# Designs tried in a protein design run: designed miniproteins, single chains. Part 65

Each design is a single chain, and the fold is of that chain. pLDDT is the mean over its residues in the fold that is shown.

## One batch from the design tools (miniprotein)

Design m2391
Fold by ESMFold2-Fast:
Structure m2391 (fold): chain A 62 residues (1-62)
Amino acid sequence: SKSLAELKPGDTVLVYAKGGPLYIGTVQAVNGDEVLIEGEPRPLAVGMEYHGVEIEDITQYV
């Protein structure tokens, strides 16, 4: 798996919450520790709350 810093547009990522996987998405843009996923209104980051849960990890889907 790629580190967050190695993600690029077109990569498929799995977004994990502390309770398990949240969803699978396609990267539109990466800026530092933030990832904009296609269809999302704002970038996501580890530690951010998303739909009532904390994001634990954003990693390349394998």
Scores: mean pLDDT 76

Design m2392
Fold by ESMFold2-Fast:
Structure m2392 (fold): chain A 79 residues (1-79)
Amino acid sequence: VEAGLEEVRAELAKAIGEEVAEKATALLREAYEALKAGDREKAKELLIEATRLTAKAALEKGLTDVSAEEAEARAREVF
């Protein structure tokens, strides 16, 4: 997980900027800790928030055509 989070942070920083990458990675780390503690609902909401944040930044940079709202809806269906 630690190695995966560092890789995700690095790729996000290249694509959508360092500030958004740091915020998204912090949410993913909190989600992982919540999952380890057995709080699946908190982990789910944190993952959805990270998805929304990265989708908004990617849309603003023209990297995707998916809105933050649409990304959130898809994430809620998966989780």
Scores: mean pLDDT 75

Design m2393
Fold by ESMFold2-Fast:
Structure m2393 (fold): chain A 81 residues (1-81)
Amino acid sequence: AAAEAAARLAEAQALRDRARAAADALAATGSPEVAEQARSLAAAADELLARTAAAGDTELGKAGLEAILDGVEALAAEEAA
């Protein structure tokens, strides 16, 4: 249903916002190399959200954004180790 698609897009937007916030925090506190990787992941999240909105494939977009957020969190954990 259209309402379900809109809800999934809102979830994807929230995941993109979380990925960007986590990447920005990591870029501010991490090494220069980790900061560059974090910025690349944030850019990938923006592009994936744009593709998801255009294609209407919100399930794949949400899964991809969850993977990007997990990637940022994994980078933060490795930097902290």
Scores: mean pLDDT 80

Design m2394
Fold by ESMFold2-Fast:
Structure m2394 (fold): chain A 61 residues (1-61)
Amino acid sequence: SEVEERIDKLIEEIEAAVKAGDMEKAFQLTAELYALMKKENVPAEVRRKAFERVDEIFLAG
């Protein structure tokens, strides 16, 4: 779906920002991801998986 594609793109951008050491941008993009999932009423399971992916990126970065 379009929403799932937007979530994937935001997570890719978060990973790129973390790898570049741009933590300000990484946190901003994470806030945008949270807002998108809230606005689009994304199912709890999809939100959980997205947050797990973001957590993995921050832990690895």
Scores: mean pLDDT 85

Design m2395
Fold by ESMFold2-Fast:
Structure m2395 (fold): chain A 60 residues (1-60)
Amino acid sequence: SMVDEVRIILKDAKEKLKDQPLEVVEKAFKDFVEELKKNFPEYAEEFEKIAKEALEEFKK
């Protein structure tokens, strides 16, 4: 599903950005989610939830 594909993309992004400052990661995730919401507004709430969960895991 589109949601599962986004989860994979965010997991890959986390690995690529793991050594970056949290501020850079937060901005990258925000920009990515905003672009996804523009292209797939029907999944906007799911994308926000997935991004929030991924970012919280990144902070731990």
Scores: mean pLDDT 76

Design m2396
Fold by ESMFold2-Fast:
Structure m2396 (fold): chain A 57 residues (1-57)
Amino acid sequence: KEFEERKKIIKELLGEEVASNLSEEDIKKIQKEAKEQMEKNPDLSTEVARLYKKLAE
């Protein structure tokens, strides 16, 4: 269930091609990258920051 929800967020952020080829391991990697981006890039657009925050949870 969490896998499907995170996959939808990734589709919205990175596009359908990326989302369709994701494993649970890939999602964990993307979550880690999202947390890193939130920490390093506080100037992310509000929309992107919101999606990254949801993904990082």
Scores: mean pLDDT 70

Design m2397
Fold by ESMFold2-Fast:
Structure m2397 (fold): chain A 86 residues (1-86)
Amino acid sequence: ASEADIEAETYVALAEIQVTVAELSLKRNPLTEENIKDIERSIKTAEENVKKARELLPDMSPETRARVEKAIEEINKRIEEIKKKL
């Protein structure tokens, strides 16, 4: 794995953690204004990490690129589902 491969996979992992945190926060009852702000912050951090991973796409190996692109697609779908529930 190249340095770009490792960095991209790290950004994807960080984005996945933030999406998971947002999904868990959505399960809180009641859903408070503070919880909504925390969810929005987690989504923003996930989107920033996805952007950083996308910027590395040209420098990635083909195998890492395929995995990272698939992971980004899944992360983006999860973010959209979270946004629909807010």
Scores: mean pLDDT 88

Design m2398
Fold by ESMFold2-Fast:
Structure m2398 (fold): chain A 70 residues (1-70)
Amino acid sequence: STLEEGEKAFEEAAAKLSEEDRKLAEEARERLKKDPLDEEARELGQKALSKLSLEDAQKGALGLITIGGS
């Protein structure tokens, strides 16, 4: 399913983050699962993921968008 693909893409990107940034990205993911319109959570996730390479950051961001139902 598209949701499973998004979760996998996010997990693969988040695994490359530092422990601190991965924790923030995971928190953003959980918040977006409960409220897809949580802009603060989306911004937190994107900011954490922006520390990755452009390709990995895009992959993670696409995963978050998919999880958030956008």
Scores: mean pLDDT 78

Design m2399
Fold by ESMFold2-Fast:
Order: sequence, then structure tokens, then C-alpha cells
Structure m2399 (fold): chain A 58 residues (1-58)
Amino acid sequence: SDAEERAREVGRLARQSPDPEAAERAERLATLGVILAAQGDDAGAERYLEEARRLASL
């Protein structure tokens, strides 16, 4: 799914992040985004995946 693809990208960015606390939070938010998307909460999934990508890119 698109959410799973976005979560994989967040994971890739998190592994390259110089900020381990932000990286850990990003991966947790990406996982929550995938769960919400699977439950049909597209708005919640989008919000969590956007924040995850932001944190993983710090």
C-alpha cells in the first residue's frame, strides 16, 4: 500500500539520521500511520506519515 511504501522510506531516512531520538519517533509514527491506513483512517494516516517524514529528515 502507499502507506507501507511511505513507512519504508521513513525507515530508510531514519537509519541515515544524525538524531537517534527523532529517528525513533519517526519510525513509531510511521508504524501508527500504516495501522491507521489499514483501518481506513486515511486522514490520520496522512498526518502521522507526514510528521514521521519530517522527523526522519532532520
Scores: mean pLDDT 85

Design m2400
Fold by ESMFold2-Fast:
Structure m2400 (fold): chain A 84 residues (1-84)
Amino acid sequence: MSDEEKEELFKKYDKDGDGVLDRLELRGLVYETLTENGVKPSSDELEEIVEELMKEADKDGDGVIDFEEFYILLKKLEEIVKEK
């Protein structure tokens, strides 16, 4: 995924236009990315993946993901996809 595609994906899920993604917006994005790569997680698996990604990427501890944290998250998600 290119840097421009990552920015467009972020903006697509940034429904409020505030420059951050909340947990619900992130969950939708993670699900779309996994299914586009041929992975169909269960609801429980999706929740576990989102929790782990939030924990790794939310360095500010504010419960939202900014664009820089989102970049880290996508790299982790790509590694998860490769192992499945």
Scores: mean pLDDT 73

Design m2401
Fold by ESMFold2-Fast:
Structure m2401 (fold): chain A 73 residues (1-73)
Amino acid sequence: MEELIKEVEKEAEKLLKKAEEEKLSEEDKKRIEELLKKAIEAAKKGDESKAAALLTAASIELIGALVDRELGL
């Protein structure tokens, strides 16, 4: 359990740092932060599959924001 929480927190930090470095909008950052917060909560409850799904969702949101920026949206 502790190991899962640590791994999820580490991945969350990487995604948040990437969002900051890429200068995403406040709306996109908040959306990613909410998903990562939920992922950490799922990990604390021992729900590994839910934590993984939420981390994946946060990654998808980050990629989507980068695509939108490239397209001028």
Scores: mean pLDDT 81

Design m2402
Fold by ESMFold2-Fast:
Structure m2402 (fold): chain A 84 residues (1-84)
Amino acid sequence: MSELERQAERAARDAEKAAKEYKELKKNFTKENLPRAIGLAIRAIGSAYHAWLQYRKTKSEAARRALERAVEALHKAGLNVEFE
């Protein structure tokens, strides 16, 4: 696995983790947890975008699978973002 593919995998895992934590907080938004929820949404989207950038550079199957997992995690959390 190349360094760019490893970066895509790390980005995908970061996106999955942040999206999952956001989805849990989304079940019960409070004024106390809202800043954390916003930060998690930004992190999830940014990490998925990073995975997309690595896929654009490599066009490899490993990077593509990482991107697909990141986007799926975002969608499951209700963050319907698309990267062109």
Scores: mean pLDDT 83

Design m2403
Fold by ESMFold2-Fast:
Structure m2403 (fold): chain A 100 residues (1-100)
Amino acid sequence: IELSEEFREESARSIREALRELREELEELEKKAEEAIKNKDLEKLEEILKRLVTLLSAASLLRAAASAIGDEELEREAEELVKRLKELIDKVEEAIEKLK
């Protein structure tokens, strides 16, 4: 069973746009997390953590969508974002634990 080329192209475009937006937000959250850790801002770290968990779910869905359409490049880009999100979540959780 083959997906239509048109469906594949439209899906790839949508996934690429979503990954771009997610990457931009992740880069902003990485900077905000670094500042919140430096300033020992527990409230800000907890807010960042909630947003990161939401983005991790989104990135995981985009990875699955890229895999479903057979786009290995988009799947790799999504996997890299999932990895970066998990690493930042761990860092933020560790910082929160040390401040409590």
Scores: mean pLDDT 86

Design m2404
Fold by ESMFold2-Fast:
Structure m2404 (fold): chain A 71 residues (1-71)
Amino acid sequence: MEVVIRADFPFTRLGEEAVEVASKLDKSKSYLVEVGPFDDVDKIKKRLEELGHKDVEVVRGNLNEVRITEK
């Protein structure tokens, strides 16, 4: 499964939208979360871990979007 969230405006931070979408995903599965260049990778990863995601990798991308991919 792949989920893509795109910003309506340039330079937008999509971290909260990424966390909201990921919070509804199966916590027993592993995910790669690619965030935009303006998002705080460490903050997003911490929030996902607090929501019960034990195997989530968060990386910074160059596109103003968030992509969530199941491993």
Scores: mean pLDDT 72

Design m2405
Fold by ESMFold2-Fast:
Structure m2405 (fold): chain A 60 residues (1-60)
Amino acid sequence: SEAEAYIKAGEEALAKGDYDTAVEHYEKAAELYRKAGDLEKALEAEVNAGLARIKRALGL
């Protein structure tokens, strides 16, 4: 699914240290999962976006 593609892109961005891009991809995945009614996966994506935001703040 498109949401799964965004999760993968977020993971790749995190691995590269591109935290801003990772946040954007995880947030888009969360939005898509919410629209699909998959609240568990939406929450998981939101948690990963939050983790990327923390890494962004601490990685400077």
Scores: mean pLDDT 85

Design m2406
Fold by ESMFold2-Fast:
Structure m2406 (fold): chain A 96 residues (1-96)
Amino acid sequence: MTAEELAEEAKELAKRARELAMEALRKSKDREEILRAIGLALSGIGIEFEAENLIKNLKEGKISDKQAKEQAEKLVENAKETLKEAEELLKRAEEL
């Protein structure tokens, strides 16, 4: 996969994580879970911004393909972790 493809994957995963975190926020009645849902939604927004900046820097030639790919791979890993935490939080909010 190219760095741009990986960055786009990270954006899609982060968007899904944000959507699930926002749903957990609407369903949660526990203060701690509400605060965690807000935190996960903000993390998703942060990953989306970092991925967009990475794509921009790559297109402007400010970063090498190798460096961009390494950064994009880390963004995908972070997005997957954020998504997993959002899914687990939503499940807990629905069980309460």
Scores: mean pLDDT 86

Design m2407
Fold by ESMFold2-Fast:
Structure m2407 (fold): chain A 110 residues (1-110)
Amino acid sequence: MVRVRVLVEVTEVTADKIRVRVTLEGEEAGTLELRVEIAEAGSGDYTLAARREVRLAAGETREVDVEIPVPASWQGKDLEVRARAYGRDAAGRLVLLAEASAVVHVPAAA
């Protein structure tokens, strides 16, 4: 079973985009499905922003950069970005292994 740590960092914020770096630290070798999701902070109404398949060796650290477009309706708001790492069980079902989130304030248009 893959053990993994997830960290999420917001690297750039503009009125039209957010850049997010997800760091995956694999304690065991395996294949992960990484999902990056975004919501207005406190809403719980997450939308899928990115999906990636990531293969890790035991002890490997992998960085995944994701650019998320920001609609005008999110300008001036606090957004929550979450990264979820999934493995698969013996039946091929997705199992959540780790998650992390960050809150970011989107600036109003200049």
Scores: mean pLDDT 83

Design m2408
Fold by ESMFold2-Fast:
Structure m2408 (fold): chain A 96 residues (1-96)
Amino acid sequence: STEATLAVWENLFRNIKDMAEETLRKAGASEEEIKEVVAKIDEIGEEAKARIEAGVPFEEVLEWTKEKLKELLKDYPDLYEEIEAMIDRVAAHLAA
């Protein structure tokens, strides 16, 4: 159901934000830089949620989300790889 997909998506983005905050803090990023990146991750998550609610195919939303996160996190490729793995795991679970 759309409601179940949205709940899983909201939980996924909460985990992504937590991971990004921890990783950036360990990398020595300033609190202002961390807040900016987390806010942009939140914006991507909310836009993806709006697309799901509007009936955009989940596979299209998934690819769009990955592209936006990859560009945002281009200076942290290892972090992006971990996030992509989380997204792929969640997508595989929803497809099963």
Scores: mean pLDDT 86

Design m2409
Fold by ESMFold2-Fast:
Structure m2409 (fold): chain A 90 residues (1-90)
Amino acid sequence: MVFTEEDFKKALELAKKLFEKLKKEIEEALKKGDKEKAKELLEKVEELKKEIEELAELAEKQGFKELAKKFRELAKEIEEFIEEAKKKLE
């Protein structure tokens, strides 16, 4: 399958917006003590990270090095958030 540069840019923007939404929902669930909801939302964030890492590899293979770098940077931000949220669930 051939993805365009525009397809990757759109995917990156949508991934960022979804992460921001999930992050806010997790932070709200944690503030309310709703650990079950926070865990369910974290699972969705972990799946999003996996998809972003796959998009980074695909972008790199198609020669979109800067987009691959941006996807990897986003995946790192997501990983850091996951670790912080898991620590709060202890």
Scores: mean pLDDT 86

Design m2410
Fold by ESMFold2-Fast:
Structure m2410 (fold): chain A 84 residues (1-84)
Amino acid sequence: MEEIIKYAEEVIERALEAAREAEEAGDLESAEALREMAEELRKLVEELKKAEDEEEKKELERKIAIKATSTELLIVGARIDLEL
């Protein structure tokens, strides 16, 4: 559990940094998408911290893993666009 929270928090920080870079480059669409994904991931992390049921925790860990992976793919996509 602690490992998935740490991973998610690291992805949130990277997404917010990528959003700042995108905004500075004039890519407002990517910046907004990255911030929205970071907020969704943050909400899932807070739900996991509040969860008391083991089955609920496992489902939230799965959702966090999927969302974090999707967020990392969005970061990569935004950076590729900026390199062009």
Scores: mean pLDDT 81

Design m2411
Fold by ESMFold2-Fast:
Structure m2411 (fold): chain A 60 residues (1-60)
Amino acid sequence: GRARAEAAIAELERLAAEHPDPAVRAAAQNGVRAAREALKTSPDGAYAIAGAALRDVREM
């Protein structure tokens, strides 16, 4: 639901602001942008996008 999407986006925003690796920050910023756009039409879609972005940055 929306609350889970917003929580995942908040974690991506934290990584974009605070992570020491600039590549991780850039990937997190891209994830925030895509997830926020999806949140306008589909909270579940936004959660899926944010979750995928979080997995990608964790593997970097």
Scores: mean pLDDT 84

Design m2412
Fold by ESMFold2-Fast:
Structure m2412 (fold): chain A 80 residues (1-80)
Amino acid sequence: LVDLLKTIAPLKLEKINVTIQGGDITEFLKTAKEIGVKEVTGVAVGVSEDDIRKAAEEAGGKLVYSKRFGAFLYFTVKFE
């Protein structure tokens, strides 16, 4: 586990693709930023664009893209 984190952290996983079904999206985004991720692209279910935007801002990033298709909200969050 520690060795894996040492290997991944220097690489700075810049992009992650995820599916989020409610829950602690803010904590997920905070963790992504903490490990050096610069961009999270994904699909959220059961949340609004405003929910994602607020979660991104709380995590220290910005919602730079969103598009809704039915119950699915496609999004991209970028960190500084």
Scores: mean pLDDT 71

Design m2413
Fold by ESMFold2-Fast:
Structure m2413 (fold): chain A 96 residues (1-96)
Amino acid sequence: MYEEAKRIAREAIKIAREALKKAMEALKLGTGKSIPLAIAAAISASGAIFLAELALKMVEEGGDPEKALRIARQALRDARDALKLAEEALELAKKS
């Protein structure tokens, strides 16, 4: 469980950082409707990073492995959702 939680949390951080990068690019390029979507993506990505880091800290401190895994999985879902929002924002910004 600890190794799976760490692996999932690290993957969530990687995806969330990519989402933040794309959200920032969308904010730089975009006007109108792309801006709220990019902001939402950035907030969601930041939350995913926080949850993933919390899961990693729980593993390091010898916390509940099942809870750490649950939090890591939530972070991965949130990171993937943030990436979709960021990609949509970036596409909308590029069409403007």
Scores: mean pLDDT 86

Design m2414
Fold by ESMFold2-Fast:
Structure m2414 (fold): chain A 90 residues (1-90)
Amino acid sequence: MLSKETAEKRIEVYEERLKKNPEDALAWTELGKAYLDLGDYEKAIEYYEKAIKLDPEHAEAWENLAEAYEKLGKFEEAKEYKEKAEKAKK
């Protein structure tokens, strides 16, 4: 829903934020969302995985990971990650 230009600007902001604090799970998630918006699903997955390793209860990261896997046609993994997102929501 955000424009590609907005996604590119978010990448710059969150990459700079992560250089200062690489354990910022929210920043990794936002960076993943920006790459998802750009259609770079491989990078989106990589960054969502970093967010989840830092904060496994980050439900939005699991949801977004599932969406990225669906876009890659990996439907079995996407279903698994949707279940993890529901569990993380408490």
Scores: mean pLDDT 81

Design m2415
Fold by ESMFold2-Fast:
Structure m2415 (fold): chain A 74 residues (1-74)
Amino acid sequence: MTREEKLAELNRRIAEIAKRHGLSRDTVLKLAQIAIDALETGDLEAAEAKIRSLPEVSDEVRDEFVQALREILA
């Protein structure tokens, strides 16, 4: 996949997670920024640390997001 294809797939997965879990627009934008940063740096551990620092996000949402990052960016 190209960088653009990976970003599109990440945004699709984030939208699905948001719809399933009822996430706010602000939370979705934060997840999208974490995904962009992970794409640019390749640092999945930093991305995982950032998502864990968001108190508004449940552990279930965090696990689904991290799984999406690992599947798409691996």
Scores: mean pLDDT 83

Design m2416
Fold by ESMFold2-Fast:
Structure m2416 (fold): chain A 71 residues (1-71)
Amino acid sequence: MMEELEKKIQEALENGASPEELAELVRERGELLTKEKVEELRKAGDEELAKEFEKKGKEIIEEDVKKILEA
């Protein structure tokens, strides 16, 4: 659930969570967003785009996590 995950991210920031904890939450959020979009694309009949987005989404999540851990 995206709303609950966004709340957890905000709470983590307010409580001074470690970069590792923030990276995990951001990964979970990215995975949920990717799942939602892939499902939308499949419902629209764009199975090839769904697979492409799934791959791209994973790459973006890994890059975002790396940036948080390096900050």
Scores: mean pLDDT 79

Design m2417
Fold by ESMFold2-Fast:
Structure m2417 (fold): chain A 77 residues (1-77)
Amino acid sequence: SRAKELEKKAEEYLKKGDKLKAAQLYIQAGLAYAQDGDYDKAIELFKKAEKLAKSTPGGEDLAKAAEYNKKQVEAAQ
């Protein structure tokens, strides 16, 4: 699935040390899982993206995006 492919790509960038790109891809994967109705997996990936972005210089906007999308999915349940 597209969601799994995006998650795998996020993990690949994380292994390469590109934490900001990994966080961005985890947000994209979370959105794809939410579109598929897998809200628990979406929330998990948004939490992972937020933590990663907060621990990385320049990640402030990505952390806010992850938190916002997490809250939207939590409210949709």
Scores: mean pLDDT 88

Design m2418
Fold by ESMFold2-Fast:
Structure m2418 (fold): chain A 103 residues (1-103)
Amino acid sequence: MAEVTITPQKTSYTAKAGEEVTLTFDVTASQDGDYELSLYRRNADGSMVLVTSQTVSLKAGTSTVNLTFKAPKEPGTYELYLIATHGTESATSPPVTLNVVEP
């Protein structure tokens, strides 16, 4: 089974409402394979909403991955998590803060 560790390269990002944002993560995998990367946003009520997902082919070791998405239209502070899944294994990143400001 793959052991996976996700490290965000930055813990805080700032974007204008509706702006395109790219988050960068280092993903360390114990084996080669296809990994499902899913970026989730935590709402104020504690619920998690899928923002974007992509399947990437990773090799054993550390790979840099970029997740690009459109920032929410409502200004505010958002908490984001990247989840990597390979077969039955999954890993969740530390939180990344997205500060969405008025355009």
Scores: mean pLDDT 82

Design m2419
Fold by ESMFold2-Fast:
Structure m2419 (fold): chain A 89 residues (1-89)
Amino acid sequence: LVERAEELIRQAVAAYQAGNYEEAARLFEEAARLYEEAAKTSENPLEMRAKAVAARAYAAEARAKAGVPGAEEEAARLREEAERLAEQL
């Protein structure tokens, strides 16, 4: 799960840099789902949860770039949540 999530993050970043924001958002969301699944069996579930929230924040940023209404506010909220979780690591 983790290695697949990491590959999806790399693909999402490449899509984002290419301006393919809708595809980037989908890939970030898929990676977040895999990190959440990995958290259920991880020896460090907090780390997996932090990675999942960070991926969701990037997905929301990509949706905001694609012009999805409300995505900018969702991205800000998720970014703050990701930062709070990172401080607990």
Scores: mean pLDDT 82

Design m2420
Fold by ESMFold2-Fast:
Structure m2420 (fold): chain A 83 residues (1-83)
Amino acid sequence: MLEELIEALKEYAEETNDASAYTSLGILLYKLGKYEEAVEYYEKAIEIDPNNYTAYENLAKALEKLGKEEEAEEYRKKAEELK
């Protein structure tokens, strides 16, 4: 069920180039503890929509979980600048 939802969101995001779908996919992966995969999808969301402050905030949180605190701080600042 959950893995089917992840695959459906991934296919939708890839087909439509939808930044919000990539952000949602990242959030689901983050909730599953898959922080490295969450980072990859947040990065895709930002590539599509560089003004998506929500993706930057979530990217920073995932990077903190991975112990990449310096990178997390940089993305947190970008999120605040876009807000």
Scores: mean pLDDT 82

Design m2421
Fold by ESMFold2-Fast:
Structure m2421 (fold): chain A 72 residues (1-72)
Amino acid sequence: MISELEIAEALLLAALGIAISAVRRGRMSVDEAVAFLREITEKLKSKIKDPKHQEELDKLLEEAIERVRAAA
């Protein structure tokens, strides 16, 4: 069974790939990419009722931001 967390993680990873590609192509600044990832994460968290899953998604967001900054 696909959990809400598994779906949220998959969507955030897809968003990360888009953000990194956009930054590397000069179509998005690092700050814009970080804002995009934060916005996607907030929307995903609104659908998650479990506080532990929300915390796990926040940790994944921080890792994603680090990867975007490293890609620039």
Scores: mean pLDDT 82

Design m2422
Fold by ESMFold2-Fast:
Structure m2422 (fold): chain A 61 residues (1-61)
Amino acid sequence: MKKKTPQEILEEGINLLAKAGKYDEAARFAKEYIDAMRTKSPEEVRKFLEEKLKELKKEIA
């Protein structure tokens, strides 16, 4: 198994939030990705997004 790229994690998070009808949170998640990409390495962005995605999965069930 290969680890997901930051872009793949972003798309998974957006799709989960959209499926749950949480479009405002999906927009916020995308903004956090863009902001992180400006200041962090790809590996740091990936870890940051994975952490956020796990939190979102707990909230949505």
Scores: mean pLDDT 77

Design m2423
Fold by ESMFold2-Fast:
Structure m2423 (fold): chain A 56 residues (1-56)
Amino acid sequence: TQELREKAQKLRAQGNVLYGQGQTYLENTKDIDQGKKDYQQGDQLFQQSQQLLQQQ
């Protein structure tokens, strides 16, 4: 449905934000554990987005 597509797009956008934050933490070595967590959360959001697109 259109609603699932819109939700999937929002999840992808949120995942991109988390990836950017994770990259910043890793590059500046301020908090490697936080950077890894941000990447993992981003990956989960990307997976959820893909799953929603498959539920059409």
Scores: mean pLDDT 75

Design m2424
Fold by ESMFold2-Fast:
Structure m2424 (fold): chain A 56 residues (1-56)
Amino acid sequence: SPERDRWARLSPEERAALEAEFRAAARALGEALGLDEALEERWEQLLLDAERRYMS
């Protein structure tokens, strides 16, 4: 996909910066969703959804 090709062409520094931003956004989303008692199921589903979007 275009998104994956773009990601592969980034420098290591650019990748690290985007990964840090993505992790921060994912943490904020997790807090907003209240991932406490259903943490495993919700987190797994979110990661699968993100993977589908990234690969498409």
Scores: mean pLDDT 65

Design m2425
Fold by ESMFold2-Fast:
Parts: sequence; C-alpha cells; structure tokens
Structure m2425 (fold): chain A 62 residues (1-62)
Amino acid sequence: DPSAISQEEFDRLVAEVAGLTDEERDRLMAEVAQSVKAGKIDPELLRRAGAYTALRAREAAA
C-alpha cells in the first residue's frame, strides 16, 4: 500500500532515524526540504521526515 504504512513500519522508520547521527538527520531534513521546494515529493523521504519529527517530539517529552 503506497499511500499508507503500518504501525510496525513506522516504528521501524523511527528506530532507523534514531540510529542516525545528528549530521545524517540534518541531511535527511535538508533533502526533504529540497525535494519539497523542487515540487517533487518522495514518499519515502516524507515518511522518514514524519518519523524524525515523532522522534524529536519524544526527545522533547523526555
């Protein structure tokens, strides 16, 4: 299902992003921003950006 992901897949993406260095996370977000500005949205990058924002929210709550 290209437009939906399972909770397990989302948790896997969050774990993947949590395993990235701060530089790698910054590159991911810059890549997403560049893709959006270019008028092209990569669904995989968008899902990873969502996982990253969820991770940051969890970090802020801790």
Scores: mean pLDDT 71

Design m2426
Fold by ESMFold2-Fast:
Structure m2426 (fold): chain A 69 residues (1-69)
Amino acid sequence: MSNLSKEELIKKANEYVKKASEALIRGDYKTAAEYFRKAAEYYELTGDPELKKNAELLRKQAEVYEKLA
């Protein structure tokens, strides 16, 4: 298992969501997709069912942006 606390995992996930949004503003869809996938990974690692659902939605968004790249 990851050696990060749940709080640290959520913080990292939120940082990647912010980076993804910044990439979208620049039209960098490939980088946005990569950051959404990283955010999803950190949310999933928390083991929280609501955060796991958010991870799934972020992965679906990443797939959409990957097709636009």
Scores: mean pLDDT 84

